# Designed miniproteins, single chains: the designs that were tried, part 98

Each design is a single chain, and the fold is of that chain. pLDDT is the mean over its residues in the fold that is shown.

## One batch from the design tools (miniprotein)

Design m3407
Fold by ESMFold2-Fast:
Structure m3407 (fold): chain A 63 residues (1-63)
Amino acid sequence: KVEELRKKAKEAEEEAAKQGKIAKELYDSGPQYEKEYFKHRYAAAKNLVKAQELKKEAEELEK
């Protein structure tokens, strides 16, 4: 149960990193990709928050 939460947190962090890389590539590709850039930036931020919440839940269960 706790292992599953930590695994999901790690997956969310990896997804955030992946989305951040995509956003950077879109930014470098030109202004026509601005809308897609912000979409992936938002996805990266959302996954970081999700990872933080999952880590907190795992810590509470390990007590």
Scores: mean pLDDT 80

Design m3408
Fold by ESMFold2-Fast:
Structure m3408 (fold): chain A 64 residues (1-64)
Amino acid sequence: AELSEEQLREAAEAVRRALEERGVRLDEKTAIEVAKSAATLAAQLGLDPTDPEAVARAAATGSG
């Protein structure tokens, strides 16, 4: 996915928050890698991969 460093940080923070709701704790490095994968999944699902909320939803909702 075409994410800038700033967008990756925002997506990683949203992903961490969503996964913490489910009892999953991520370090910064893992959160960034999850955000990259979730952004790709969001794009495959027809969501905006540059939207941190869409990326977080892909990471959390798709893995439920």
Scores: mean pLDDT 75

Design m3409
Fold by ESMFold2-Fast:
Structure m3409 (fold): chain A 81 residues (1-81)
Amino acid sequence: MERVEELVARAREAYEAGRGAEAGRALREALRLAVEVAPEYLAANADVLDTSGWEERLARRAAALEAMAAALEAGEPPAPP
C-alpha cells in the first residue's frame, strides 16, 4: 500500500499546484494499484477485519475515485466519495 500512498500524495501535490490533469492521472494509477493488492490484503487479514460487505465497499470507493480522477482530468470539481 505504500506505493498507493505515494501516488495519492503526488496527486494531492499536483492538485494544490493547479495541475488537475496530472492529479487525476496519479489518482487513477493509485486506484489501479489499490484494486490489484486489495484481494491479498483482505485474505491476509480476514480473521481480524470485518470483511462483511468489504468487496462492495471497495467497488463503491473505486467507482468514486475513478469519477474524481476523470473530473480532475477534465478540470472539473471532483464529486465527494
Scores: mean pLDDT 63

Design m3410
Fold by ESMFold2-Fast:
Structure m3410 (fold): chain A 86 residues (1-86)
Amino acid sequence: SEAEEAERRTLLNGRALAEVALEHMRKEGRELPAAEREELEAALAEVAAELEAEPEEIEEARRRARIQLEAAKEGLDLETLKERIK
């Protein structure tokens, strides 16, 4: 059960990081070609459906992903990132 929950959490976090990275690339003018973007968005939607995630879980994962992406952009190390998440 703990292994299944860990895998589910990993997929939720991965999905959220991908979503946030796509949004960030778009805002920076580094948008993926439309075909690749649509394929990736469809895959992300399929993962969300398979996970049967609650809206609150998705929002929390996106929030954490945004913090991680912003920290990476600022060149922050893992220790500083942990402080931001807490």
Scores: mean pLDDT 72

Design m3411
Fold by ESMFold2-Fast:
Structure m3411 (fold): chain A 74 residues (1-74)
Amino acid sequence: SEADLAKARRALAEAERALKELKENKDDPIKYTAAALTLVGSLLEAVRLGRRSGDEELVARARELAKEAGLNIE
């Protein structure tokens, strides 16, 4: 649905921001942990909603972000 696609796009954008925060805050344990949790949650949401909307490109981008972060998501 359009609503699922919109949510998937927002989740992907949140994942991209969280990955940037993760890289910028390697020496701040509180900010690093918060960014890591946001990244995992937003990546899982992007994959889930991307699959439901049939947006293979969005799912592929989410998987790329996961690999860049050293995560394995299926």
Scores: mean pLDDT 84

Design m3412
Fold by ESMFold2-Fast:
Structure m3412 (fold): chain A 94 residues (1-94)
Amino acid sequence: SMEEEIKKVLDEGRKKIKELIEKGASIEEIISVVEETARRVMEIMDKNNAPEEVKKKVEDLFLRLYIEIEENKDNKEKILELVEETIKEVLKVI
């Protein structure tokens, strides 16, 4: 199902971000994984003809996450919390 495919993509993204944080990777690398994860989620939603209002909500959640990561670039523990919160909210919308 669309929900199962999105859950897998979100879990993969979360795991990659956690690994990047643990190895001291740059904020640019973390943002790259967020952008790739968002792109994959949006592609799954498009393929499944998800309503435009739902796609907009998901897009807005990822945009919020991007802004929050930039504001918290010096606090990687906070970045991980923000990622997990965003994933939880995306799963509530779909």
Scores: mean pLDDT 88

Design m3413
Fold by ESMFold2-Fast:
Structure m3413 (fold): chain A 55 residues (1-55)
Amino acid sequence: MDQQIQQAIQQQLDIQKQTYGLSKEEQEELRKRLQTVVANGRELRAQQEEERRLR
Protein backbone atom coordinates (compact mmCIF):
# COMPACT_ATOMS: atom_id res chain seq x y z
CA MET A 1 0.00 0.00 0.00
CA ASP A 2 2.63 2.58 1.04
CA GLN A 3 4.80 1.32 -1.84
CA GLN A 4 2.18 2.43 -4.38
CA ILE A 5 2.06 5.87 -2.74
CA GLN A 6 5.87 6.10 -2.86
CA GLN A 7 5.79 5.17 -6.56
CA ALA A 8 3.20 7.90 -7.23
CA ILE A 9 5.39 10.44 -5.42
CA GLN A 10 8.43 9.35 -7.44
CA GLN A 11 6.44 9.57 -10.68
CA GLN A 12 5.42 13.15 -9.90
CA LEU A 13 9.02 13.99 -9.03
CA ASP A 14 10.21 12.57 -12.37
CA ILE A 15 7.63 14.65 -14.25
CA GLN A 16 8.75 17.81 -12.44
CA LYS A 17 12.39 17.01 -13.18
CA GLN A 18 11.71 16.56 -16.90
CA THR A 19 9.46 19.62 -17.19
CA TYR A 20 11.29 22.15 -15.00
CA GLY A 21 14.82 20.77 -14.75
CA LEU A 22 14.83 20.62 -10.96
CA SER A 23 18.16 20.22 -9.18
CA LYS A 24 18.76 17.16 -7.00
CA GLU A 25 18.26 19.29 -3.88
CA GLU A 26 14.97 20.69 -5.20
CA GLN A 27 13.78 17.18 -6.03
CA GLU A 28 14.50 16.01 -2.46
CA GLU A 29 12.60 18.98 -0.99
CA LEU A 30 9.62 18.36 -3.26
CA ARG A 31 9.62 14.66 -2.33
CA LYS A 32 9.53 15.51 1.38
CA ARG A 33 6.61 17.90 0.89
CA LEU A 34 4.68 15.34 -1.15
CA GLN A 35 5.29 12.68 1.51
CA THR A 36 3.91 15.04 4.18
CA VAL A 37 0.77 15.74 2.15
CA VAL A 38 0.23 12.02 1.55
CA ALA A 39 0.71 11.21 5.26
CA ASN A 40 -1.86 13.85 6.22
CA GLY A 41 -4.37 12.48 3.71
CA ARG A 42 -3.84 8.94 4.99
CA GLU A 43 -4.53 10.01 8.59
CA LEU A 44 -7.74 11.77 7.58
CA ARG A 45 -8.93 8.71 5.66
CA ALA A 46 -8.19 6.39 8.59
CA GLN A 47 -10.11 8.69 10.93
CA GLN A 48 -13.13 8.76 8.61
CA GLU A 49 -13.11 4.96 8.30
CA GLU A 50 -13.01 4.59 12.10
CA GLU A 51 -15.97 6.95 12.50
CA ARG A 52 -17.86 5.07 9.81
CA ARG A 53 -17.25 1.71 11.53
CA LEU A 54 -18.26 2.97 14.98
CA ARG A 55 -21.37 4.85 13.81
Scores: mean pLDDT 71

Design m3414
Fold by ESMFold2-Fast:
Structure m3414 (fold): chain A 91 residues (1-91)
Amino acid sequence: DPLAQFQADAERMKARVQSLVDEAEKLAAEGKITPEQAEEVKREGDSANRELDAGLAALQAGDTVTAQHEFAHAVGHILRIIGILEEARLA
């Protein structure tokens, strides 16, 4: 069931976004990233969550093309967050 699979993936991705945002706040408090980087992580996380919700809504409406596009965009935002945090953790 593509809808059930996408819903599970979207929920898992949202949980990861929340964890990444929490990590960014901790790293900022420790001086390991700038406040601007922490704000960027929050903005990227908000965008990812909106796109995951839009993709799920599109799937529920039977629009698999829009769902695929929204999911791909959400993954892009998550990868940008991971890049910011990975650079900070490896420094």
Scores: mean pLDDT 84

Design m3415
Fold by ESMFold2-Fast:
Structure m3415 (fold): chain A 80 residues (1-80)
Amino acid sequence: SAELAALLQELASTLGYDLSPEQAAALARLLVEALGSEEAARRTFEEAVRQSYETKTPLETVLSRRTGLPLATLRRLLRG
């Protein structure tokens, strides 16, 4: 959804990731597909952002570990 994509952009920006609307929409779709719902996608992303900030681990690495999605795919979507 547009709401989820906008939230992902805002949260990613707190870690210095500059997601385009297109990147955020693609990431939102992938997370919903992998996790089964928008609520699960939102919750997982919020937790991943928090863990990334606390541990100083790149967001793509944390998300890959939490979702099983390929690191290369997440890196492309998060970093362009």
Scores: mean pLDDT 88

Design m3416
Fold by ESMFold2-Fast:
Structure m3416 (fold): chain A 57 residues (1-57)
Amino acid sequence: MKKEIEEKLRKEGFSEESIKNAVNFVEAWEKGFKIELSDEQKLNLALTIAEIDDSAK
């Protein structure tokens, strides 16, 4: 669920740009690989992407 992932990333202190990039990546990944991720897997992937994106800035 996009909104729940966004809220969790905000609580972790990520920027709005990193949150958007992470959510977009999770959606693109799920669609591209034709694999349904669990909510926990989506959150973990989003956290990883947000951390990478935020650390690069």
Scores: mean pLDDT 75

Design m3417
Fold by ESMFold2-Fast:
Structure m3417 (fold): chain A 68 residues (1-68)
Amino acid sequence: MLSEEEVVALLNEAGRALRAGDYEAVRAALEKLAPDSPELTAKAIEALDAGDYEALEKYLLRIYLEST
C-alpha cells in the first residue's frame, strides 16, 4: 500500500500532467492511486474519459483530503 508521501507525490504528478494536457500520465497516476482510494479514483478516471476536467480536479482534491 502507498504511504501518504507517495499518495501526495502521485496527486502532484496527476495535477501537473493535467495542466500540461498529458492525459495518459494523469491516467497512469490515477491507476497507481486506485488501491488506496478505489471509489474516488474510479470517478476521477470516468471524469478524465468524459473530458470533465473540472470534476477530475475535484476528485483529485478529495483524494488528497481523505489521504492526509
Scores: mean pLDDT 82

Design m3418
Fold by ESMFold2-Fast:
Structure m3418 (fold): chain A 80 residues (1-80)
Amino acid sequence: SEKIKERRENLKKAGEEAKKAMEEALKKGVREGMRKGVEIVRKAVLEYNGEEVEKLLEESSEGVKELSEAVKKVSDRNLK
């Protein structure tokens, strides 16, 4: 259906935007970019409910945690 197709496209776009925001956050050491990326993905996922989205959420959560830890380590080094 058109509605499901639109939601899938929105989720894909949100994921791409989040990835770019997170890459910029790592590049510049700016935590804001990463937070914005996470928020974009969260909003897109909340609009779409499905088994595949639950799996993507789990995988995305793992990646976000890993990126968060990397950003924190960079921030901690800059304060020393």
Scores: mean pLDDT 63

Design m3419
Fold by ESMFold2-Fast:
Structure m3419 (fold): chain A 66 residues (1-66)
Amino acid sequence: SEIEERLVQLVGPDLAKELMRLAKELGISLEDVLYTVELLKRAGKPISVEAVKAVLTGEKTIADLP
């Protein structure tokens, strides 16, 4: 899919697979995952499964990440 291809371009294939798995586990759309990754990249924040999960679950805002 276009969203999966874009995610791979932003974070690489290994992290993209982990993020796709996270989306399935949380019942969250890949569009929301991609949007969060793009915001993290734009803000110069590190991209990890933990960071994306924290933002998607409301535990942290993007500004709260190191």
Scores: mean pLDDT 83

Design m3420
Fold by ESMFold2-Fast:
Structure m3420 (fold): chain A 73 residues (1-73)
Amino acid sequence: MEAIEEIREAAEEAVEAIRAGDWEAAKEALAKLTKLVKEYAERVGEEEAARALEEVAAEMDERIRRAVEEARA
């Protein structure tokens, strides 16, 4: 649970930094995300890590979609 939450938090940090135009912070957040994903894959295997990443990516996609819908209203 904790590893997936850390990956989710790092992904959110990267997205926030990109939206703010803070490319240095975005670079650091992406490096942290890469490290966390690698460590998680080493612990649970690539297949399980890929599944967790798909779940996080789907949640991010849903939030982006909702923001676009709100902008259209």
Scores: mean pLDDT 72

Design m3421
Fold by ESMFold2-Fast:
Structure m3421 (fold): chain A 83 residues (1-83)
Amino acid sequence: SSSLQQTIESVKFSTKAHIARLILEGREDLIDTVIKMVEQHLLAKGVPQDQVDQMVEELRKTAEEMKKNPALAQEILDEYRRR
């Protein structure tokens, strides 16, 4: 449903901002914990496994890109703070 997709996109966006902050603060060790907590939270809310898996894959890919380019992490965090 459109409401489910909106929830997934909102959680994905806020989680990317959280990961960006962790990278900029030198707390990369917490990234896997944050992603796992978000995965468990969405599954507990009844979000389908396939949609959660897709989101987790995108979050992990974005985290790796941000680790290689901290300027991308700053850009994502700034976009989140602007909204």
Scores: mean pLDDT 83

Design m3422
Fold by ESMFold2-Fast:
Structure m3422 (fold): chain A 55 residues (1-55)
Amino acid sequence: MEKKVQGVKLVNKAIEAFEAGDEESGRKYVKEAGDILGADEASIEQLYQSVKDTA
């Protein structure tokens, strides 16, 4: 399975978690998505903000 596809699925789970008010799970999914894509801590934080803004 391509890492990019798996990362997108984790981002979608994060969006669902934020929409449900579960910020802890949302943050966890964003970190997992960033890790699988090989992102550093700064990039993961940017991804967190983008996902939260999308939800």
Scores: mean pLDDT 75

Design m3423
Fold by ESMFold2-Fast:
Structure m3423 (fold): chain A 95 residues (1-95)
Amino acid sequence: ASVAKQAAQLDAQAQQHTADGKKYLALGDEYAKRDKEKAARYYAKAIGHYQQARDDYLQLGKLSDEKKYTAKANELDEQRRKAGKNLADLLYAIG
């Protein structure tokens, strides 16, 4: 495939993983008070999706040499770290 087609595919994948990360983070927050084990699974899914989105944007940055993709990857890493803190706090509360 052309570099342009590969970049478009990675951008679409990164956007989908970002959307899924936000979805699972919201589900984790919803369940945190009523089902801590379910909330932990959703936070873990959110972390995984944010990590995939970050990796896709890092690959986009290498293909396009555009700093905007590295900035998006850094923002997704911050979201992943926040979800990780929520998971850690939740696991501590479970015992």
Scores: mean pLDDT 86

Design m3424
Fold by ESMFold2-Fast:
Structure m3424 (fold): chain A 82 residues (1-82)
Amino acid sequence: HMATARILRKAAELVRTGDPFDAEVALAIAEMVVALEKFLNSPGAEEIDKLVREANEAFDAGDYDRAAEHLEQAAKVAETIA
């Protein structure tokens, strides 16, 4: 759970660099971590999944700052639902 939050925060940092390759890698890692949380039926996995989807939508629209913001929000959810 705390590991998920840490990974999502690192993903947000990479997205904020504005490099398309780093952003794509970071979002792919975020999606894998969300898939694991959903597989484990973790509390809040659906909320984290929604936020990571919103991050991908913002990235596809070219809004790296908004994508990073959604990943940071997902990390906060992961931290609170121990």
Scores: mean pLDDT 83

Design m3425
Fold by ESMFold2-Fast:
Structure m3425 (fold): chain A 69 residues (1-69)
Amino acid sequence: SEFDELFKELLEAVKAGDVDKALELFEKITKKFPEKRDIREVLAFAVHAAEEYGREDIKKALEERYKKL
């Protein structure tokens, strides 16, 4: 599904340390699937990946973006 593909790309961007790409993909997911997916779950998985790969900047950026939703 488009959701699964975007989610995979988000996790890859997080692991790669691409802050701009991760934020772009997170916003794309939240805009396309706001009523059908648990946005908190998407954030949780992305934050866990950021913590696992030592991507503190991405973790903070994603959490800040989520707070603005």
Scores: mean pLDDT 82

Design m3426
Fold by ESMFold2-Fast:
Structure m3426 (fold): chain A 86 residues (1-86)
Amino acid sequence: PLPVSTTAPLSDAQWKEQAYTLLLRAIEEGLSREEIREGVERFLELLKRQGVPEAVIEEIRETAERLLELPREEAKRALQALLQSL
């Protein structure tokens, strides 16, 4: 199948919203940092295939990496704040 422009990808803000929402859900489910990182990596791979701007991909990656260094409760609060700011 060839790529077609009939279904456009989400806006930059919507891609970030989806990434942060998925990350929040993973944290809420009590997934480990490694499991969450794997999920993020798979999502970023999908974004690369969709032709999402590199700046958006980098922001999502950097945000996820920073959040994975935080305790679960702090990461959840940070994600909720990020989602509200989009």
Scores: mean pLDDT 76

Design m3427
Fold by ESMFold2-Fast:
Formats: structure tokens, C-alpha cells, sequence
Structure m3427 (fold): chain A 64 residues (1-64)
């Protein structure tokens, strides 16, 4: 469900540094609000939080 995906994303974000968590939250909200594409969210995450965080978060976003 969307709620289960949101809870899982929140838990993933909770394991990150504050700077990575901010970038992840920003990209997540932009994507779910339809302001950015999944590819744009991945690019933002890769640049601001690193490739591993980008890969983990985009895999969850693809399930929404």
C-alpha cells in the first residue's frame, strides 16, 4: 500500500545522515507531488546523497 511504502521510506531516511535525509525527503516529496520525474529524483539523490542512497530510495519509489 502507499502507506507501507511511505513507512519503509521513512525508516530508510532515518538511517541516513541529516544532510542525506534532507536530500532524500526533498526528492521523495517532489516525486510524489508530481513536480519531478523518477529520473530527476535519482539525479538529485545521486548528487546530494550519493549513489547508494539514490539506488535504495529510487527502488522504493518505483514501487509506489
Amino acid sequence: SPLDASLRLSELIGTLSPDQAYAASDAYLGYVLGLISLDEARDILTSRAGQEVADRLTAELERI
Scores: mean pLDDT 79

Design m3428
Fold by ESMFold2-Fast:
Structure m3428 (fold): chain A 116 residues (1-116)
Amino acid sequence: SPAVENLLNAVEEIKLLDPDFASAYNKVVQQGVDPELVQSAVEALKSPNSSDAMIEKLIEGFKEVLETGDRERIAKYVVLYIAVVEALKNSAPKKAEHLATELAKQLNEYKERLKE
C-alpha cells in the first residue's frame, strides 16, 4: 500500500506544479476510462506467462509518453494505469505493488524535470 500512496501523492504534486497537466487529468477523470480496456490490461498482467515482462513494457512505454511532454497523453496514461493498479489490488496485490512502485518512480523523475 505505501507504493500506491506514493503513486497517488506523486500525481497530486505534479497537478500542483503543472496546471496544464491538472486540467488534462481532470478532463480524463470526468470522461472516465473504458472498463473493458482496464479489464483487458488486468487480465494480461495476471497471466502467469507474461506479467513481469508486461509491466516492464508498460513502464518503458510510459517513460516515452512522459518524455513527449504531451499533457493530455500523459494524463490519459496516468488515469488508466491508476485504474489498473486499483483493479489489481485485490486479485494480484504483489503485481499491483510492483506496477505502482515503478509508476511512482517514473512520475517522481518527471516531477523533478518539471522544476528545471
Scores: mean pLDDT 84

Design m3429
Fold by ESMFold2-Fast:
Structure m3429 (fold): chain A 60 residues (1-60)
Amino acid sequence: SKEETIARLQAEIDRLRAGIKRLEEAYKNETDPLKQLFYRAVIEGARAVLEMLEEKIKEL
């Protein structure tokens, strides 16, 4: 159902937001430049997915 789809997407959004927050804290405490680069790339990718999911909910 539409309600089930929205609930599932919201759960995925909440999970991604929590994951991004954890990655941002890890990035803030990281001193290795190569690991900092990988954290930045992963955070940027996760934020892009989050925006896509938020837009999809608006269309439902």
Scores: mean pLDDT 87

Design m3430
Fold by ESMFold2-Fast:
Structure m3430 (fold): chain A 100 residues (1-100)
Amino acid sequence: SEPVSAEEGEKEAEEYKNMNVKDQALYELLNILKILEEEYPLSQEELGELIYELALELKERYPELSLEELVEIIREVAKEFGLSEPVIEEIIERLKKEIE
């Protein structure tokens, strides 16, 4: 992978603006978690709790997101950060109960 340049950062911001709502929400969540993990070393349980809380905020910011789309975003993010399948499934079941 090539090192991130200033021009690549600008291109990423432009790609974000051209994404659909689901992809924009996914990108926002990934960026927030990358920043937080850099500043605060988190356990798998702490990271899972943070992902759950951010997923609820994401649903409030993007009310057009379906529960299915939100679940797909959470699975993708949790896999990127190396969460175990049982932790991922716990987050998803909590989201389903909260949203319906």
Scores: mean pLDDT 73

Design m3431
Fold by ESMFold2-Fast:
Structure m3431 (fold): chain A 98 residues (1-98)
Amino acid sequence: SREEILKKIEELAKVISERLIATSEDPALMFAARLYYALKNNDISTLLTILSGLPQSKSVRLLTLMKLVAEYLNAKIIAKYVQRVLDALLPSAKSIPS
């Protein structure tokens, strides 16, 4: 399940990177493209704007998926950035460090 989700997100991210043309009014694809580029470019302002329109539970789920994608792609800078945003959204989430 986790591996399959990561594979699909990687493939989607690649398709979005290759297709910069939003000729389709698919709000999910447009949202995914914006989130992907915001994370890739460390664009905090755009990321916060996107997340401010979502309930916390959806924001956390999306960021968790993006963290898994970044880890899978070995994009450690993006993974650390996503973790910082998660920590800011979940001040009560005291993860056990390893």
Scores: mean pLDDT 59

Design m3432
Fold by ESMFold2-Fast:
Structure m3432 (fold): chain A 61 residues (1-61)
Amino acid sequence: MKAAPEEEDEKIAEKTGLKIIKKEYSENFAYSAYSHDFIEGSEEDAEKLFNEILEAIKKSE
């Protein structure tokens, strides 16, 4: 597929692993809430958000 502006934002959200987080946790508000808000953000913000969530998950263990 050709890179489309709208599709890029969606791929960024997927790339940051928000869906992966949901798969690990059966019920996850972060995925639902942040996924929608996150897509409206920037790509750089997306990557930072993912890292913060990942670190929080590691600490919870």
Scores: mean pLDDT 50

Design m3433
Fold by ESMFold2-Fast:
Structure m3433 (fold): chain A 104 residues (1-104)
Amino acid sequence: MERLEELLASADPATQARIRAMHEELVRLFEDLLGLPREKAQEVAEKMLIDLAERSLTPEEARRVQEIAAQGVDKAIEAAKKEIDTNPLAAYHLLLAAREQRER
């Protein structure tokens, strides 16, 4: 995670803690919801964090995520799998919605 440490180099301690927590949550989401092995989950999580640092979700993407998530956990996971390479940010929000639905 040398690249993750580079992203943290100029951040304040609170921001560093948030980024590290987000990385841990992404690894857990990929292991639990996508069935990825730890090493692969860590690689995908690091790449996704870089994408997350560069932009936020657009209104259109946010609406699509909400509409897909409303269809249930399985649809959210399927959509996340399809978008993970092309739109990692949307995939992340779909996985968060799926986890939230499973915890309810």
Scores: mean pLDDT 72

Design m3434
Fold by ESMFold2-Fast:
Structure m3434 (fold): chain A 75 residues (1-75)
Amino acid sequence: MSLIEASAQALHDLGVPRPVLGRAVQLAEELYRQGASPREIVDAVLETVAPHLSPGQLAALRKRLEAIAKEFEER
């Protein structure tokens, strides 16, 4: 599973609306092509979706995305 696929699944699981999820995935793919680090990619995704989530959903998503970024940084 790619960093982008894992991040997209986390966004879907936490109820991010499809248009916002689509924008976040496109941004992540663009940053990945530019050579951004996994942490930079997940930070940008979090910033994009944060206005659309409750504080509890955002905290849960942040924890999941930080774990995903760490896994892919070790590769």
Scores: mean pLDDT 82

Design m3435
Fold by ESMFold2-Fast:
Structure m3435 (fold): chain A 94 residues (1-94)
Amino acid sequence: RLPTPEEIERGRERQRLLEKMEEAAAAGDRKTMYEYYIKLLPGILRAAGYSDEKIEKYVKKLKEFVEKNPDASEKEFAEAARKIQEEIEKEENA
């Protein structure tokens, strides 16, 4: 299937955010790297079938983690993201 012009534009924007994230990572700026990753996250979660309300809650909690832990390792960030996802899914399925 050929992508639509809108899908191509979204792909270009995603690529720009990935480039900015890579620049921050190369500079050792973990906080800025995570902030760009969080900007990519809504598109990823929508593709996974998440509601806008659920995405907003996830993004908010993850932003709070980054603000409190700007020097967190990639492993610590990934673990925090996983725990936040599990908590939100548990609340929705209860």
Scores: mean pLDDT 77

Design m3436
Fold by ESMFold2-Fast:
Structure m3436 (fold): chain A 78 residues (1-78)
Amino acid sequence: DALKERLVAGLTSPDFGTQVRAVAELLALDDVDFAREVLEAALPRLSPAQRRQLRQLISQASPSPVRDAMLALLEAHE
């Protein structure tokens, strides 16, 4: 859907501000299944630098089921 496509584009953006906004929006939605779906679609498109930055952004967020699920998915794709 349009929201998923927009968030995938945000996570894979070379612009730090755009990536920060996409992470914040995924965390705010508080939907674990949707966050996994978006991140799974983004992962094959991420450079190693973008993946490291994404991991850091998510790890700095407050503990939540969405945060934990996203970090686990990033770790599984190392």
Scores: mean pLDDT 82

Design m3437
Fold by ESMFold2-Fast:
Structure m3437 (fold): chain A 97 residues (1-97)
Amino acid sequence: MKLEEAEELRRRGVELVEEGTRLFKKGVEEKDAELLRKAAELFREAARLFREAARLYEELAKETGDRELYLKAIGLEMAALAAEVEADLAEELAKKL
């Protein structure tokens, strides 16, 4: 089963969002374009990991018929979209500094 792989990817994505959020806040407070660009990189990597995890959960949901796994896949796709929006915001703010 690919469940452990999907859970690890999700966990890593969450850690990257948390780190990206810290760098984003610091970049805004210090008006540091480099910190904002680094935050954007972390958010984009998190989005990639969330989509990979979502694909694995969707595959498992199709194999098992488990609705909970399907809902986890949808949640991770939404998390990936949110991370991409945060990355775009960080890049736009960096341009204005």
Scores: mean pLDDT 90

Design m3438
Fold by ESMFold2-Fast:
Structure m3438 (fold): chain A 85 residues (1-85)
Amino acid sequence: KKEELLKKAEHYRELAAQSEADLATVRANTAAGIAKAQERMKEDPEKAQAELDRLQAYGDVISDNLEKAAAYYRQKAEELEKEAE
């Protein structure tokens, strides 16, 4: 019974680590997208500006969601570890 709780806690720890890795990837991809949109300003400034506005707004939302997911998974792991005591 306690071993099963510890396995679930380990799984949540892995999910938290994955969310943190995904956060780093999202940040890198957002930066690359911004750079690409800035290059497009030469050809299609209206569309490029809309893309920049979208990346700035949604990049923050996605990052916040991944941070909350990581925190949630860490909390679940801690609760299961405490239950296993």
Scores: mean pLDDT 83

Design m3439
Fold by ESMFold2-Fast:
Structure m3439 (fold): chain A 73 residues (1-73)
Amino acid sequence: MKKVEEAKKKFIEKLKEMYQRGEITEDEYQQLIALIEDPEAVEKLREAYKKSPFKPKDPLAQMLEEFIEEIEK
């Protein structure tokens, strides 16, 4: 399934740019990559987004929501 891998690549690319600009810490960068590369963590995130209609509160939350929306398409 190419869509999930493509969404992961886009997400990692955005994270790398944010990290290079100093917008996120190295710990945040590493944790977010680990989260999207873990199928169980991604599944839990998808279920959380379905059960809790919420607005992104920060740029990282917005990026995670966009990633979930991309893989749901």
Scores: mean pLDDT 71

Design m3440
Fold by ESMFold2-Fast:
Structure m3440 (fold): chain A 55 residues (1-55)
Amino acid sequence: MLSPEERAAAEEIVALDLSTLEGFRRAEAISRELAARLSPERLREVQAYIRELAA
C-alpha cells in the first residue's frame, strides 16, 4: 500500500499537463526523485497507481 507522500506524488504527476514541455519536465523530475528513493517494487506500485488515476 502506498504512503500518503507516494500517493501525493502520483496525483501531482497525473494533474500535470504532459503535452507541455514544462509539465513533462516536472513529471520527469518527480519520477527521478521517486526512482532514487524507492525500491523497484515500490516504484512499480506508484506507476500502477498513476495508470489507475489516468485511466
Scores: mean pLDDT 78

Design m3441
Fold by ESMFold2-Fast:
Structure m3441 (fold): chain A 88 residues (1-88)
Amino acid sequence: METLEELLEKYKNLSWKERAPEAIKVVMEEHNVPDEVIDKIMGAYLLFSSIDSISIEDQIAATVNFARSLGLPEEVVKAIEEALKKVS
C-alpha cells in the first residue's frame, strides 16, 4: 500500500489524467471500498475526464457526486475529493 505522498513522488512526471486514477484507487482501497464499487467510480472518472469541455474542478465534482450517489459514507467521499484535489 502506497501513501498519497509516495504516489505523488512516484508519479510526479505523469499528467493529471494518469495520476488521478491511482490516487482515487489508493484512497478507496484504504477505506475498504468493495472492488465492484471502485470499478464503477473509476469508470465514471474516466468518462468525465474524457469530456474536453469539463474543467478539472468539474471532473472532481462529478466523480465525487457519483461516489455519493452510490451510497458511500461521507468520510470516504471527502477522502476521494481531497485526494483528487492534491493530485490536480
Scores: mean pLDDT 74

Design m3442
Fold by ESMFold2-Fast:
Structure m3442 (fold): chain A 97 residues (1-97)
Amino acid sequence: MKKTEEAAKEAIKYLLEVADKAAQGDSKKAVELADKAIKELQERLKTETDPATIAVLQEGIDYLKRVKEKAEQGDSKGAVLLAIAGILRLIGLVLDA
């Protein structure tokens, strides 16, 4: 896979995992998974030089932060909807790359 597609796949996987825990009402686990995912994507972003891959990583981090905020508020529905929006946005970025 191209590195932009790999970055999108990783971010999508994290958004799906966080959304799954939020949908189950496990806000604590959703927040823990979001924090781990944000850290892992931020570490990758430090060494990335490809603009398309940088855009995917930045959008993935932004959506994970927003999903985390909704999960912390106990807004499981809001967390799931933001995760779906993030996944669709990341797919769009890959298609434009």
Scores: mean pLDDT 85

